# Designed miniproteins, single chains, part 28

Each design is a single chain, and the fold is of that chain. pLDDT is the mean over its residues in the fold that is shown.

## One batch from the design tools (miniprotein)

Design m956
Fold by ESMFold2-Fast:
Structure m956 (fold): chain A 97 residues (1-97)
Amino acid sequence: MSRYDQLLEELIAEAQARGLSPELARQVAETSIHAAFITLLLEQGVSPEEALKIANDKEKLKEAFESLSEEDQARFEELARELADVRVDSILQEQAE
């Protein structure tokens, strides 16, 4: 399993552990990875148009992630986890009656 696939599965498991359904956990994980990737590419000087193009291509996204330095991969993982936590908190608050 690639490091990218490992991150995705870890984000899904964490969201489920916090009370989200499997379907919602996967959506949160995928959205957070997508947003983290766009943010990282923008920080590296990639245009918004090119960043979206790369992020929307799963194979290019995986290749770009795998080509990052270990430091940048760690930063990406940190950002993806932070974005996932914020989204999970928002969803859980909306589900509270």
Scores: mean pLDDT 78

Design m957
Fold by ESMFold2-Fast:
Structure m957 (fold): chain A 81 residues (1-81)
Amino acid sequence: MVEELLRKAIEAAKAGNLDEAIHYLRQAQVEAEKAGLTVAARLLKSAIDAIEKYRKEGKEDVAVNQAIQLTEAALKEVEKA
């Protein structure tokens, strides 16, 4: 389920494992798209893009915080659906 993948992504991000977080976020995005959860899928893409952008800029703390916030927002959207 998308919710399980999102919880795993949040735990990975909190542990500072951004590569593992991206892995779960990409799986969750594909599953959300298949389920028609368009808003959740868009938030998940934004989370992945934010991690990649801020890591490239050397702002790893910002990348972690943005990943957690956007993933939690996506989880709320999945729970409402």
Scores: mean pLDDT 83

Design m958
Fold by ESMFold2-Fast:
Structure m958 (fold): chain A 83 residues (1-83)
Amino acid sequence: MAGLWNATATDEKGRVYTGTAIIKEDGSVTLLLQREGTNEAVVAEGEVTSYDEAAQTAVIKAKVPTSETTEEEVTWKVKLTKA
């Protein structure tokens, strides 16, 4: 599943984001997302914890910066389509 993917992601609070997922061979992920209906941009870095190829869905645990020195770990439910 490594490569560039178009991503529709939902966070633990049910907020919907769209953007790009960059997945490496080791399962590490960078999410470049924008929250739907807003101009809020999010960069999150983490790993794929599960992938369902038939549904094209992944569960990703990724850290989101909350300040210059702090970050929050978020579990993302992501629908992936090949970019």
Scores: mean pLDDT 77

Design m959
Fold by ESMFold2-Fast:
Structure m959 (fold): chain A 110 residues (1-110)
Amino acid sequence: MLETMMKILELVKEGRKREAIELALENGFLSEEEAEYLLGLLDKKYPAIDIANMLAVRMALKHPELALQLAGHAVELGLYSTAMAILTARRSELDLSKPLEEILRELSKL
C-alpha cells in the first residue's frame, strides 16, 4: 500500500504523470471519474506539482493512517507543496464522496 503510494509520487516527479494516474486508478486510490478528470488536466498541460497534489490528497484521504509517511516521502522527493497538501487533507477530514475537483476547491480555501 504505502510503497505503491510512494511510487505514484515518484512517477509524477519523473514526468510520468499518465502512468501515475493509471497506477492510482488500478490500486483504488481514484475512481474512474476522478482518473478521467486528472487525465483531462494532462491534456490541458497542468503543472506536475498540481497533479502530484491532487493524487497525494486523494491517497491521504483514502488512507489517513499512512498520510504522515507519504508526506515524509514527498519531502524526500522535494515535493514540499505536495507534503503540505497531504497534511492539510488529513487535518481537514474531507468528505471522500465529493468529486476531486470539489475537494481541491475546499482545500484551496484553507
Scores: mean pLDDT 73

Design m960
Fold by ESMFold2-Fast:
Structure m960 (fold): chain A 73 residues (1-73)
Amino acid sequence: MEQTRQQIQDYLAQAEQAEKQGNNEEAIKHLQQALSLLTSMAVGARLRGDRATEAALQEQIDAIQAKIAQLKA
């Protein structure tokens, strides 16, 4: 979990830097990488019956999906 969390943070930081540079395509790519890892973690939480962690991860997934949609518009 710890290492995967760090990887997600790295992708989110790269997405933020790409946005600041006006590169929405690169930002979307990094957000999609973070989304893939978050989705895997949410599935893991669900299989363990960890409802609180699954809900928190789903909120992050929803926020990233909304951000991707905004950047594509």
Scores: mean pLDDT 84

Design m961
Fold by ESMFold2-Fast:
Structure m961 (fold): chain A 82 residues (1-82)
Amino acid sequence: SAELRALLEQQLAEADQLEAWIATQRENISEADYNAILSAIQALRDLILELLSQEEVDVDEARRRLFEAAGRVQAVLRKVLG
């Protein structure tokens, strides 16, 4: 749907912005924690690109997978920066 595509594009932009921001925090976090955050962001980005490449998407499943991947990013951020 157009609404799902807009959400996916917004989440992709937010992931890019978060990656740019975390790069400015490099000196304040360990290399292991930095790499953990980048890995979580990359997994989210890979999922978004997968979903954007599909002609027909189960919207409920796509939203669930997106929520789960975004939740993993939030969990790593909370663990490192919380």
Scores: mean pLDDT 86

Design m962
Fold by ESMFold2-Fast:
Structure m962 (fold): chain A 78 residues (1-78)
Amino acid sequence: MTPEQLLAELRAEHDATLARVDALVAAGRLDEAAQLASDAAERYENLYRVGRHVLPPELLQALRDMAEEHRERAEALA
């Protein structure tokens, strides 16, 4: 898989997870929404940590940005 393909897949997953979090919020399921966002943030944080010496800088920055967005969402819901 190319770095471009991996980034596209991660961004699609990120968008799908945010949409699912929003759906849970709309349903009043705030604890589940917060947990989903927190789990997603931890996943991207772990990918950054294990990949930080082998992944291209652009992909590392995208992972950091996606992790931060999910973390901020989780904190806002907690």
Scores: mean pLDDT 84

Design m963
Fold by ESMFold2-Fast:
Structure m963 (fold): chain A 117 residues (1-117)
Amino acid sequence: MSEARKLIEEGKQLIKEKRYEEAVEKYREAIKLAEGVDPKLQAEALANLAIALAKLGRSEEAIELANKAVELDPDNVAIVGKAVGAVAMALAVQEGLPITSDNLVRLTPEALKLIKG
């Protein structure tokens, strides 16, 4: 397993524990290691980082990094799905809405527009 992959898995565990700021640090390290070497792994780290940033209310940064993840691996349904989810979360936070499944589903069309526009 690459060091970048280990950092992504550690970040995912931190997200489950709601330790979002620590997850951000792990994903940023993973991005640095994957940059210029493994664009698919960089895309996965960016998509997961966007989710963590959205959870922290850093909505503009989350949207930017979600778009970058899709640019690096546009045909990966899992990466696109995570990126859309991160943008929907970011929009919910910007509108003062709780991050619930209902709110995320309702915001998905707007999130898709931001990813492709």
Scores: mean pLDDT 87

Design m964
Fold by ESMFold2-Fast:
Structure m964 (fold): chain A 97 residues (1-97)
Amino acid sequence: MYEEAKKEIERLADEIGRALGDPAFGEEVKTFTLKVADELLEKAPEEYREQILQEIVDGLRHVVERAKAGATKSQVSADIVGTVLRAVGLLEEAFLA
């Protein structure tokens, strides 16, 4: 799951850049989301890692749909931040279990 999920994150970030006509922004999204994924996976218990990666993937899929529907770069950036905050919330929940 980890390698396939990371490849899907890369693919979705590239689609966001293409949908916005800004490939450089797509590369920034890719770098940022993969860094977040790696940091969360390092800290997460093994049983939560797949759920955290899936949250990021599902969030980015939603962002791609919004970008294709005409969402602005600012709206897309806010949606990406929201996705990261949800993934962080799953990590916090894991430490409370």
Scores: mean pLDDT 84

Design m965
Fold by ESMFold2-Fast:
Structure m965 (fold): chain A 62 residues (1-62)
Amino acid sequence: DKEKLVEEIKKLHERAKEADAQGNLAETARIYREIARLYEKLGDVEKAKEYFSRAAALEAQL
């Protein structure tokens, strides 16, 4: 279960890189929120907070 979550986070990181490269702030923020939720499921509270914060910062630019 945890291994599947880690692989899902890796895939979302690649998707976030693509969205960021395209300048798509809304899509990048959406993916960061998904990453944050997966870190919550892993129990990694600090990483979850980091990605929620990153998403909020991008959304503030919309």
Scores: mean pLDDT 85

Design m966
Fold by ESMFold2-Fast:
Structure m966 (fold): chain A 68 residues (1-68)
Amino acid sequence: MAEELERRAKELLAEAERYLKEVLEQASRSDGATMAELLREAQEYKRRAEEEAERLLKKAEELRREEE
């Protein structure tokens, strides 16, 4: 169980990183205003992904303590 949550957290972070790379590529081909908005959205998405990953890792730690 804990290992599954840890794996999900890693997958979530990897997906967020891939999404950020795609957004950066779009931003580089956009005008200044669109680029600024895309970068802002990408940063917000990364923050949310990191928060969710942190929650999953905390749950994994709790499960490890409860199992033994």
Scores: mean pLDDT 79

Design m967
Fold by ESMFold2-Fast:
Structure m967 (fold): chain A 88 residues (1-88)
Amino acid sequence: SKAAKKQATYNCLATAIDTFIASTPVTGRWKQSLSNAANDLRSGKTSSGASLLLSLTIILEHESDPALKAAARALQKVIEFGRTCPVS
Protein backbone atom coordinates (compact mmCIF):
# COMPACT_ATOMS: atom_id res chain seq x y z
CA SER A 1 0.00 0.00 0.00
CA LYS A 2 1.00 3.64 -0.35
CA ALA A 3 1.07 4.03 3.45
CA ALA A 4 3.35 1.00 3.87
CA LYS A 5 5.71 2.28 1.14
CA LYS A 6 5.80 5.71 2.82
CA GLN A 7 6.65 4.17 6.20
CA ALA A 8 9.38 2.02 4.60
CA THR A 9 10.87 5.15 2.99
CA TYR A 10 10.80 7.02 6.32
CA ASN A 11 12.44 4.06 8.10
CA CYS A 12 15.18 4.15 5.45
CA LEU A 13 15.56 7.92 5.98
CA ALA A 14 15.74 7.48 9.78
CA THR A 15 18.51 4.89 9.42
CA ALA A 16 20.45 7.22 7.09
CA ILE A 17 20.08 10.06 9.64
CA ASP A 18 21.38 7.84 12.47
CA THR A 19 24.41 6.95 10.31
CA PHE A 20 24.96 10.66 9.56
CA ILE A 21 24.76 11.55 13.29
CA ALA A 22 27.29 8.83 14.14
CA SER A 23 29.79 10.11 11.53
CA THR A 24 29.32 13.92 11.69
CA PRO A 25 31.18 16.15 14.20
CA VAL A 26 28.29 18.42 15.25
CA THR A 27 27.16 19.80 18.62
CA GLY A 28 25.01 17.78 21.03
CA ARG A 29 22.04 20.13 20.55
CA TRP A 30 22.15 19.62 16.76
CA LYS A 31 22.55 15.85 17.16
CA GLN A 32 19.59 15.77 19.57
CA SER A 33 17.35 17.57 17.04
CA LEU A 34 18.28 15.11 14.27
CA SER A 35 17.84 12.12 16.60
CA ASN A 36 14.36 13.40 17.50
CA ALA A 37 13.51 13.72 13.79
CA ALA A 38 14.68 10.15 13.10
CA ASN A 39 12.62 8.84 16.04
CA ASP A 40 9.54 10.74 14.81
CA LEU A 41 9.95 9.14 11.36
CA ARG A 42 10.26 5.64 12.87
CA SER A 43 7.30 6.22 15.21
CA GLY A 44 4.87 6.91 12.35
CA LYS A 45 4.98 10.69 12.75
CA THR A 46 6.22 10.68 9.18
CA SER A 47 4.93 14.10 8.07
CA SER A 48 6.13 15.78 11.27
CA GLY A 49 9.56 14.16 11.09
CA ALA A 50 10.03 15.07 7.42
CA SER A 51 9.02 18.70 8.10
CA LEU A 52 11.41 18.89 11.05
CA LEU A 53 14.27 17.55 8.90
CA LEU A 54 13.54 20.15 6.21
CA SER A 55 13.42 22.93 8.82
CA LEU A 56 16.72 21.81 10.36
CA THR A 57 18.36 21.69 6.93
CA ILE A 58 17.17 25.24 6.10
CA ILE A 59 18.38 26.55 9.48
CA LEU A 60 21.82 24.98 9.00
CA GLU A 61 22.09 26.44 5.48
CA HIS A 62 21.70 29.93 7.01
CA GLU A 63 24.51 29.35 9.53
CA SER A 64 27.76 31.29 9.07
CA ASP A 65 29.94 28.40 10.32
CA PRO A 66 31.48 26.62 7.28
CA ALA A 67 31.60 23.29 9.16
CA LEU A 68 27.87 23.45 9.94
CA LYS A 69 27.12 24.41 6.33
CA ALA A 70 29.13 21.38 5.15
CA ALA A 71 27.15 19.22 7.59
CA ALA A 72 23.89 20.64 6.19
CA ARG A 73 24.99 19.78 2.63
CA ALA A 74 25.90 16.24 3.74
CA LEU A 75 22.49 15.93 5.44
CA GLN A 76 20.73 17.05 2.24
CA LYS A 77 22.53 14.28 0.33
CA VAL A 78 21.48 11.76 2.99
CA ILE A 79 17.85 12.95 2.77
CA GLU A 80 17.90 12.81 -1.06
CA PHE A 81 19.38 9.29 -0.95
CA GLY A 82 16.80 8.17 1.61
CA ARG A 83 13.91 9.58 -0.45
CA THR A 84 15.06 7.46 -3.41
CA CYS A 85 15.32 4.29 -1.29
CA PRO A 86 13.66 1.35 -3.03
CA VAL A 87 10.49 0.32 -1.20
CA SER A 88 8.33 -2.77 -1.63
Scores: mean pLDDT 68

Design m968
Fold by ESMFold2-Fast:
Structure m968 (fold): chain A 110 residues (1-110)
Amino acid sequence: YRPVSEKARKASEEDSKLGYENPVVDPVEKAIRYFEYAAELAKDVNPEAADHFRKAAELARQNTPENLEEAIKHAQRAVDLAEKAGNDEAARFARTAIYYLEVALERLRK
């Protein structure tokens, strides 16, 4: 439970920094917004990471278990690329988006 609580805490901190109200908003919508922010931060430094973040957002919009799993894979690849490039802020936003997609997946699998 501690890893889940830690992910939730970090997501709440990012929401607070951006002025988002928690918890009533759709987690897929939050994930899409965080991926778009990450893509914008990555676009000039690592265009490959930015493309993966955009693909993750596009897949998340379909809101099916299969597409959300593929979105998480693209996002994880983009996080690795962003971190390797030293873009810790883009990686942090993307990790927050992945958390919200994991929450959405759990809801859809019920």
Scores: mean pLDDT 75

Design m969
Fold by ESMFold2-Fast:
Structure m969 (fold): chain A 92 residues (1-92)
Amino acid sequence: SEEVLEIVRKLLEEHGFDPELAELIMKAALTGDPEVIKEVADRLGMSEAQARALAEQVRTLLDGHTENGENGLRALLKMAKGRPAGTRGVVP
């Protein structure tokens, strides 16, 4: 539990997010609560589907698949800091 929290916190800091969000993300992973997932999505600036995927990667870490979960988390956090597809300064 504490080791996974520390991994999530470090990855958040690495990607310029608030490390306090690690606790919220852990709660999403442990509970699967749609309301918590929505809060993660809002705070990280991502879709609910992306926030659910993030929670699943943390669940993967909790289940002992550290390398897979860490790689998945890193990819999702990098995507959240990048520009979303279709937002290159053109409007319809």
Scores: mean pLDDT 75

Design m970
Fold by ESMFold2-Fast:
Structure m970 (fold): chain A 89 residues (1-89)
Amino acid sequence: MEELLREAKEAFEKGDYERALQLVDKAISEAKEKGDNRLLAEALMLKAQIYKKLGDFEKAQEYVDEAVRIALENKDKELLEKIQKMVNE
C-alpha cells in the first residue's frame, strides 16, 4: 500500500496522470480495506492534486474535504497540518 502510493506519486511527477489515478485508486481501496486512515487521507490528497493538474478544481476540492474529514474524525493534528500544507501549493 505505501509502495503503491509512492508509485502513484512518481507517475504524477512524470506527468502520467492516467497511471497516477490508477495507482492512487488502488491505494485508496487498500487503505480502506486495512483501516489505514492516514494513508487513505494521503492517497485522497494525491488524487486531489492530480485533478487540480487536470483542471477539475471541483473534484480536487471534494477529495481535499474528504481527507480533512478523516483527519478531524481521527483527531490527527499532524495529518491535518500536512493536508493544509499540500492545499497551499
Scores: mean pLDDT 82

Design m971
Fold by ESMFold2-Fast:
Structure m971 (fold): chain A 95 residues (1-95)
Amino acid sequence: MSPLEQAIRDALVLLARLLGIDPSGLSLAEILQAIADAALPDMSQEQRDLLLQAVENGDLSFVLSFVLGIMAQMEAQGDAEAAAAMAALRDLVLS
């Protein structure tokens, strides 16, 4: 796994925990699907399929945009832990 893939996985694991999801033993795609179910229940099946395809194709930029979008939504709802996690993820990716 590349350093960027690892950073994105770590961010998804953190986001899953913030949403009350146990990421233990889950694949990257399974974590992403669980996060989408919890944070974006109104997301269409077509949009979910695009996210899974992005993971399978190694389109980490698309996956990162999705994660940052959810974290920004949680921050807007007053979740200080999500705000800190988003800042940490940006630092890891932009470094």
Scores: mean pLDDT 72

Design m972
Fold by ESMFold2-Fast:
Formats: C-alpha cells, sequence, structure tokens
Structure m972 (fold): chain A 111 residues (1-111)
C-alpha cells in the first residue's frame, strides 16, 4: 500500500509529516449513507477533503479492492448523489450497491 503524506506545522514551527487522514470501509459507508440521507431530505452537503485513503475493511469485504486504495472527492460526491437519488426513488439504500460502487471507483483511480 502506498501512503500519502501531508506536511503540517509541529511544535516550534518544525514541519511534521503525517499520513493523510484515512477511513475504514465501514466509516466511509456510514458517511456516504448519512450524506445521502441529508441530500435526499433537501440539505446541502459539501466535502472539504480532496481524497480519502481506505485503511481497513470489514472481514466480509474484498480487502484487496479497498486496502491502500484512494477515493477522490469527485468520485465520493458522485456516489453520494447516486445514493441520495436511490433514497428519493426507492425509499431505501442498498449498502451492497454502495460497496460495489466504491470498489469500482477505487479500481478506476488505481488505473
Amino acid sequence: AESTELAVRGQRGEPLTITVPAMSVSELVAMIVGAAMAKAAGAEVTLETESIEITSVTPTDPAELFVGGRISREQLEAIIDEAAEQLRTEGELDVDAILARLAEAVRAEAA
């Protein structure tokens, strides 16, 4: 897995190198569901991060598709919009479909 590092200012102005803040697959899915529910209710949702690194998967997820993968803000916004539309049209979310879309987005970013 390739780590992305961000330089931040530490004590006495010395630059610290840290790994980009990362999310587990379950945390990422929970964020997508929450954002999709908010958008379906008519709320505005904005993302401040440009990309998210996926650090862990649940034991049932295809680990090779997620660990070390990254998802861009643009891809994440698209998945949130798709999930919000599914909520508006069907009244419920398919979490398996969200996981499949995440796997496709991570694979596309790796290409």
Scores: mean pLDDT 61

Design m973
Fold by ESMFold2-Fast:
Structure m973 (fold): chain A 71 residues (1-71)
Amino acid sequence: SEALTLLQIAVQELLEAENEEEIEKAKRAILYFAGKVPKEEAIAVLERALERAPSEAVRRALEDVIKELRE
């Protein structure tokens, strides 16, 4: 799925984000593409990304988007 590929790219951008603006931009992209992918697959991608979170800010952003998708 193209949407799944774009979700994975947006997740990688979040993991590489160096400041709050980049985190927020990546977070918005993740939420957009996650909405185009089956919910269980989107959550699985994000949960795997949590294992690689390089900072507390990135970890919180991933936790926020997982929570948003579960609602």
Scores: mean pLDDT 87

Design m974
Fold by ESMFold2-Fast:
Structure m974 (fold): chain A 84 residues (1-84)
Amino acid sequence: DEFVKELEEKRRKESEEIMKELEPYVEEIKKILEKNNESVSSGTTSEKIAEILRKEGRPDLAKKVEEFGKRVKEEEEKYKKLLE
């Protein structure tokens, strides 16, 4: 129980750091995705989001999303292996 709690706290901290980097842009990104009949959900890839953002003339946001997606994937792979 204590080991799991420590692991959860560490993961929560890392997830918060990753999310905070994109936080100022999340609202604009969601609005653009909704216009293209897409949602920011677990089924939407960062690559697909970045393509939509470039199409809408926001390559700056596309780059931020791609960087975010790489960090999230690395974090998920790291903790998934530890929990299994």
Scores: mean pLDDT 71

Design m975
Fold by ESMFold2-Fast:
Structure m975 (fold): chain A 79 residues (1-79)
Amino acid sequence: GITQEQLEKMQQEIFEAQPSTKEEAIELVKELAEKYGIDQDILDEMIEKLEKTSFSSNGIYTANRVIDILDELYKKYGL
């Protein structure tokens, strides 16, 4: 599973990346899943949640939505 320190590092990488579109957010979570060893099933659920999310052109808003989804899945699955 992913440690609390790895979760915090992923959150920082998301915030620094400031994805401006849904497509950029999805590409980012795919890269993080590969880097941190997140299971494909969990990644697929994360992508489904992102696809159903309404995003603004504000990168901070988009980053926070990605972080919220990551936190929900960490709590649910113990990533």
Scores: mean pLDDT 78

Design m976
Fold by ESMFold2-Fast:
Structure m976 (fold): chain A 71 residues (1-71)
Amino acid sequence: MPSKEELKKQIEELRKRVEELERRARTPRERQLVDAARQSLKDAESNIDDPEKAQLLLDSAQAIIDLLERS
């Protein structure tokens, strides 16, 4: 299972990607997806003591980021 430090590093890396996508967001739908990814990362951080739940939330953020990068 991932350590708290590994989870924190993943959250930080994904936050940087979300920040870049926010700067590129042009439509209301893209902004909603950015907000959803940001919320999933916030929820992952609040659940850092539950590695399985934190990882699931990180995976959700990753899926949203991947969707935005494909658009």
Scores: mean pLDDT 82

Design m977
Fold by ESMFold2-Fast:
Structure m977 (fold): chain A 97 residues (1-97)
Amino acid sequence: MKISVVTVEVEFKGKGTARVAMVAEGSVSASIKAEGPGKAIFQTAEYEEEGQALAVAEAEEGVKVTLTLTAEGEIKKVGVETSENVEIVSEEVKVLE
């Protein structure tokens, strides 16, 4: 069974947004974890018929967020978009066979 995992860690140095989108074959899922002081708002969307997953985090300064997108199949496309005050700490794509 082929499982693909996209993990993006971001640190909010000011108020901003982080967005991770994935298009893949097969079932998709999205999850978000946050740690730190301040306000954070999360949105996830999963469109299994199209193999699309989206994770969006909006947060204030000092929040660290991990956005994880998982697909049961091959990744076709990954997009990461961050606001000016959001730093990408790590970006990892792992394929498990």
Scores: mean pLDDT 80

Design m978
Fold by ESMFold2-Fast:
Structure m978 (fold): chain A 72 residues (1-72)
Amino acid sequence: GRVIATTDGLVLAVDRANRTITLTKGTGLLAIGMNITVEQIGDQDRFTFDDDATILVAAGDRIRRGDIIATR
């Protein structure tokens, strides 16, 4: 499975232990063959991935449409 960005955005934080990333509000992600959960927190969106997901981005990274964000 993989998660692909559908919009541009910015990675504000990565918490690998809890399998979460925090992105600028309105950043779109599409999950294929895995699950993601999104929570809106003020001006930020927090995305949580499945337990065995590998997050491929780091805090401060600029996301572009079509980027692979996580794999399972």
Scores: mean pLDDT 87

Design m979
Fold by ESMFold2-Fast:
Structure m979 (fold): chain A 74 residues (1-74)
Amino acid sequence: MADIESLINKAREFLREAERIKEEGGSIFDLDVILGMTRIILGVAKIMGASKEDLEEMEKIIEKIEKIIEENRA
């Protein structure tokens, strides 16, 4: 549980950084790297046996980052 919560907090940090990059006009490359790292963290959480609720929260974070990337490409 403590280890899973650390992964969720890391995913939340990546979402905040993606939002900051979007607002400050950062690069799409940095957003793609953040998305990749967040997906790796989700994979680790699944292997560690995270709860359905925790996995759903992390999947929603990934969806939000993906939306930021899509909006920046338009």
Scores: mean pLDDT 81

Design m980
Fold by ESMFold2-Fast:
Structure m980 (fold): chain A 124 residues (1-124)
Amino acid sequence: SMEELVAKAIAALALYRAGLLSKEHRVELLRAALYLFEELSEQPEGDEALAIAQSQLSFNRTILPVSVYIDIIRTELEELGADPDETLPLTEELVEKAIEVLEEAGLDEEAELLREAAKVLLEK
């Protein structure tokens, strides 16, 4: 559904930013973000869902397609000496780590959006 795709896009963006902010959890958070962006790339509405998610972020200035985020994350992983093709499925533990990173950085709105997205993706 579009609701699930938008939740995936919000989670992917939030995990990506948390990864950039966290030295300790960077590789695992970037791998989780990459997993979700790759799932979005397989959906015809993936770029539309990502555009909606990007418009909800308070400091988002440019709407970028899914393919650009995938390229950025793979490049970041290569620069860190990590395998750029390895991904991690979303888990409650990864969500909690990302929320802690975002809250410590004062990104409370993004942390709340991630919390709500995780409810759609992980809670049944």
Scores: mean pLDDT 85

Design m981
Fold by ESMFold2-Fast:
Structure m981 (fold): chain A 60 residues (1-60)
Amino acid sequence: SKEVEIEKERIKLLEKSKADYQALMDANPNISADVKAQMNADFDKIIEEEKKRLKELEEK
């Protein structure tokens, strides 16, 4: 279904966004390590929930 294809693309874009944002944050010496860790944790949580949603959509 279109919903499954959209969700797969969303997950791919989120993973790319995480990597791009990590690179941007690493280029900024004023960003603390705990802020970087929180950003990574937030992305991982969102990606995990979207992967769960993808599984549910594929089982429909």
Scores: mean pLDDT 83

Design m982
Fold by ESMFold2-Fast:
Formats: sequence, structure tokens, C-alpha cells
Structure m982 (fold): chain A 81 residues (1-81)
Amino acid sequence: SGEEEKEQLLRSADLAIETFADDPETKARLEAIKAELAAADPSDQARLERLGREFLAAVHAAMERLAAAGRPVPRIVSPPP
């Protein structure tokens, strides 16, 4: 259900915010996405999917930046199906 998907995305956002706590730009972006997720209607699947894509893009961009800088890259796993 959209409510379960929203809850899963919010949990993933919380973990990512903690993971990137030392990256203020990434943290701020993830906190903004989390705020939009919290405000989102669970029945608005298009909005949840868009926010999920924005979340994944922000995490991947941060991971690529860490890899390019030779810093440890955290492992972020997709939620189970």
C-alpha cells in the first residue's frame, strides 16, 4: 500500500540522513525530501514515486562524490519488494 511505501521511504530517509550526517549539503537535501514525504498523501503514488527517485538520486550523488574523493562509501540497500 502507499502508506507502507511512504513509511518505508521515511525510514530509508532517516537512515540516509544519519549516514550522511557529516555531509551538510546531502543531509539538508535528504531532510527536505523527508519533509515532503511526511506531508505526502499515501494515495498519491506519482508523488511518492517522484520523491523516491529524488531520494535515490541524492544518495547516489553523495556516494559517487565520496568515491571520487577516495572516502568510504556507505552501503545503501533498496527496501525489500
Scores: mean pLDDT 81

Design m983
Fold by ESMFold2-Fast:
Structure m983 (fold): chain A 69 residues (1-69)
Amino acid sequence: RLEELKEQARQKLKELQEQIKEAEKQPDKPDEIFRLQQAKILYQQAIKSTSVEDTEHNLRLGEELLKEK
């Protein structure tokens, strides 16, 4: 279960890294880049976590941060 959550975080991180790379090529999106970088930190923390609760919490926060309102 912990390993499954870490796999989700790794997949999300991979996709996010590609999005950050593309966003960095466009100078008009500083707030979007910042948001993507914050989500990246959260997914990295999810991967490093040793408990299901911490991994799930960081994964959820990263997903929520990427939502538009």
Scores: mean pLDDT 75

Design m984
Fold by ESMFold2-Fast:
Structure m984 (fold): chain A 70 residues (1-70)
Amino acid sequence: SLEEYKEEKLKELEKAYESAKAKLPDSYIPQLDELYEKTVKEIEKAKTEEEIDKLIEEFQRQATLLVIQS
């Protein structure tokens, strides 16, 4: 179901968030926190698995850029 898919993808998002947070200096954590909170809310409101996948991909892209630039 879509609800089960959201649960699994939110767990994947949390792991990606924690991984990025561990690699970032304190000064970048507020930006990562904001991105994470926004992405969680958007996933909860998403109506398709495709929307959820795009949200996860965008989070991973932005989090990776923060880690590389830090």
Scores: mean pLDDT 88

Design m985
Fold by ESMFold2-Fast:
Structure m985 (fold): chain A 65 residues (1-65)
Amino acid sequence: SKEEKITEIGNKYLDEMRKLAEEAFEKIQKAKTVEEKNQIMADFRTKLDELRKKAKEEIKKVLEE
């Protein structure tokens, strides 16, 4: 069903977002300066936004079938 496909897409992107957050957290712990931490957070937000857009596009394609 479309609902099952949407759930699978949702779970896939939630897992990717979780991995991204874990990677950012590890980098923050190793960062020695505020500037390094700010750059890590900026990179995290950019990648998170890209994943959200991809998830939205895949869900939209399922709904438009």
Scores: mean pLDDT 86

Design m986
Fold by ESMFold2-Fast:
Structure m986 (fold): chain A 71 residues (1-71)
Amino acid sequence: AGNEAVEKYKPEAEKSPPSEENVRKLLLKAIEEALKDPSLPEEVKELLERAKEAVKNNNLSALIAELEAEE
């Protein structure tokens, strides 16, 4: 079933949706896990490091604006 992973978190999300702080902590962990992959291209590693710093400093919107301006 394609939604079993979602079902695991569904009761928690329904009773107490994660705070913005909890979402940022989850994003930081996801970025750190991605950075553990030694096969990542250097450009992707640099982007993930920038994203990690932006999430940690609550400046993800600033990073997104910077990336959009570079298009």
Scores: mean pLDDT 65

Design m987
Fold by ESMFold2-Fast:
Structure m987 (fold): chain A 120 residues (1-120)
Amino acid sequence: MEEAKNEIIKLLKEISQLLKEGYERVRKAIDEGKPRDEIYSIMLETYEKIQELLDKIEELAREHFSDETRQKIMELLKKIEEVVRKMLQAAIDGNLDEMEKAYEEALKLIDETIKLVKES
């Protein structure tokens, strides 16, 4: 159980780092006037990497957590995915304010998930 908790926390921290790097790369590309296709490619790469990590966390949650705690983790992972999709759409639209809002919301959800896993 403890090893599984530590692995999930590690993966969640990796998602936070990918979000930060993706946000900074997209913001720089928009500031430099890069074409939408290039901005989309950067954010899509970030989204795909995050999806792989979310899938791994889901697998670990299914194997090592049961009942109420697993359901809460799964709900938070789904919310993270939805917010990351929103961040991708904002990036495509060149809407830095909405992208930043989605980025901040994603980080808060990740922190909430880490706390839940630690207290489990």
Scores: mean pLDDT 85

Design m988
Fold by ESMFold2-Fast:
Structure m988 (fold): chain A 64 residues (1-64)
Amino acid sequence: SKAKEEVEKYKKELDEESKKTLDIVMKANPNLTVEQIKKIFRRFKGEKLPEEEKKKIWEEIEKE
């Protein structure tokens, strides 16, 4: 899909931690939009997040 292509491009610009998070989130939500992905990584700011914070970001995607 077109969304998948754009997410793939965005993913290549991310750091290692963000890529791993994207893979996990995409596995749970195969129809994620690019907008949802960008919201997730905006919250990361490139810093390691605790498990609870990851859960909150995941929930944010689900609720969108």
Scores: mean pLDDT 62

Design m989
Fold by ESMFold2-Fast:
Order: structure tokens, then C-alpha cells, then sequence
Structure m989 (fold): chain A 70 residues (1-70)
């Protein structure tokens, strides 16, 4: 999981850097990442499906790693 999250974070960060170079404000990207973390936290708390919770946990970890790298 952690290694997969790190790989996905690297891929996401590269795409984000391209978006920033194209003129997307950094604060807009950060706000989007924070919103995704909040959504993932809700899915983890409210979902009864272990697979859905595991996917949400992975997405949350990716968003946290990307946000820390920005």
C-alpha cells in the first residue's frame, strides 16, 4: 500500500507540476487535494465495504503525500 501510494503520488505530482506551469494557481490545487482528503475520510468512516475503505485509504495517502510535496 505505502509503496503504491508513493508511486501514485509521484505520477500525480508530475501532472500537478504541469498544471502549475500552465497557470493553475497552487492554492486551488491545494484546496482540491484537501477536499479529496475530507471525502476519503468520510468514505472510510461511513462505508461498510472493506474494499471501498481500502481504496479510499489509498487515495487519502496519495493526496497527503502530494500535499506535503507541494
Amino acid sequence: MREEAERLAEETLEAIREAIAAGVPLEEIRASLRANIELSDRVIRESTDPEVRERAALEREVAELVLEAL
Scores: mean pLDDT 83

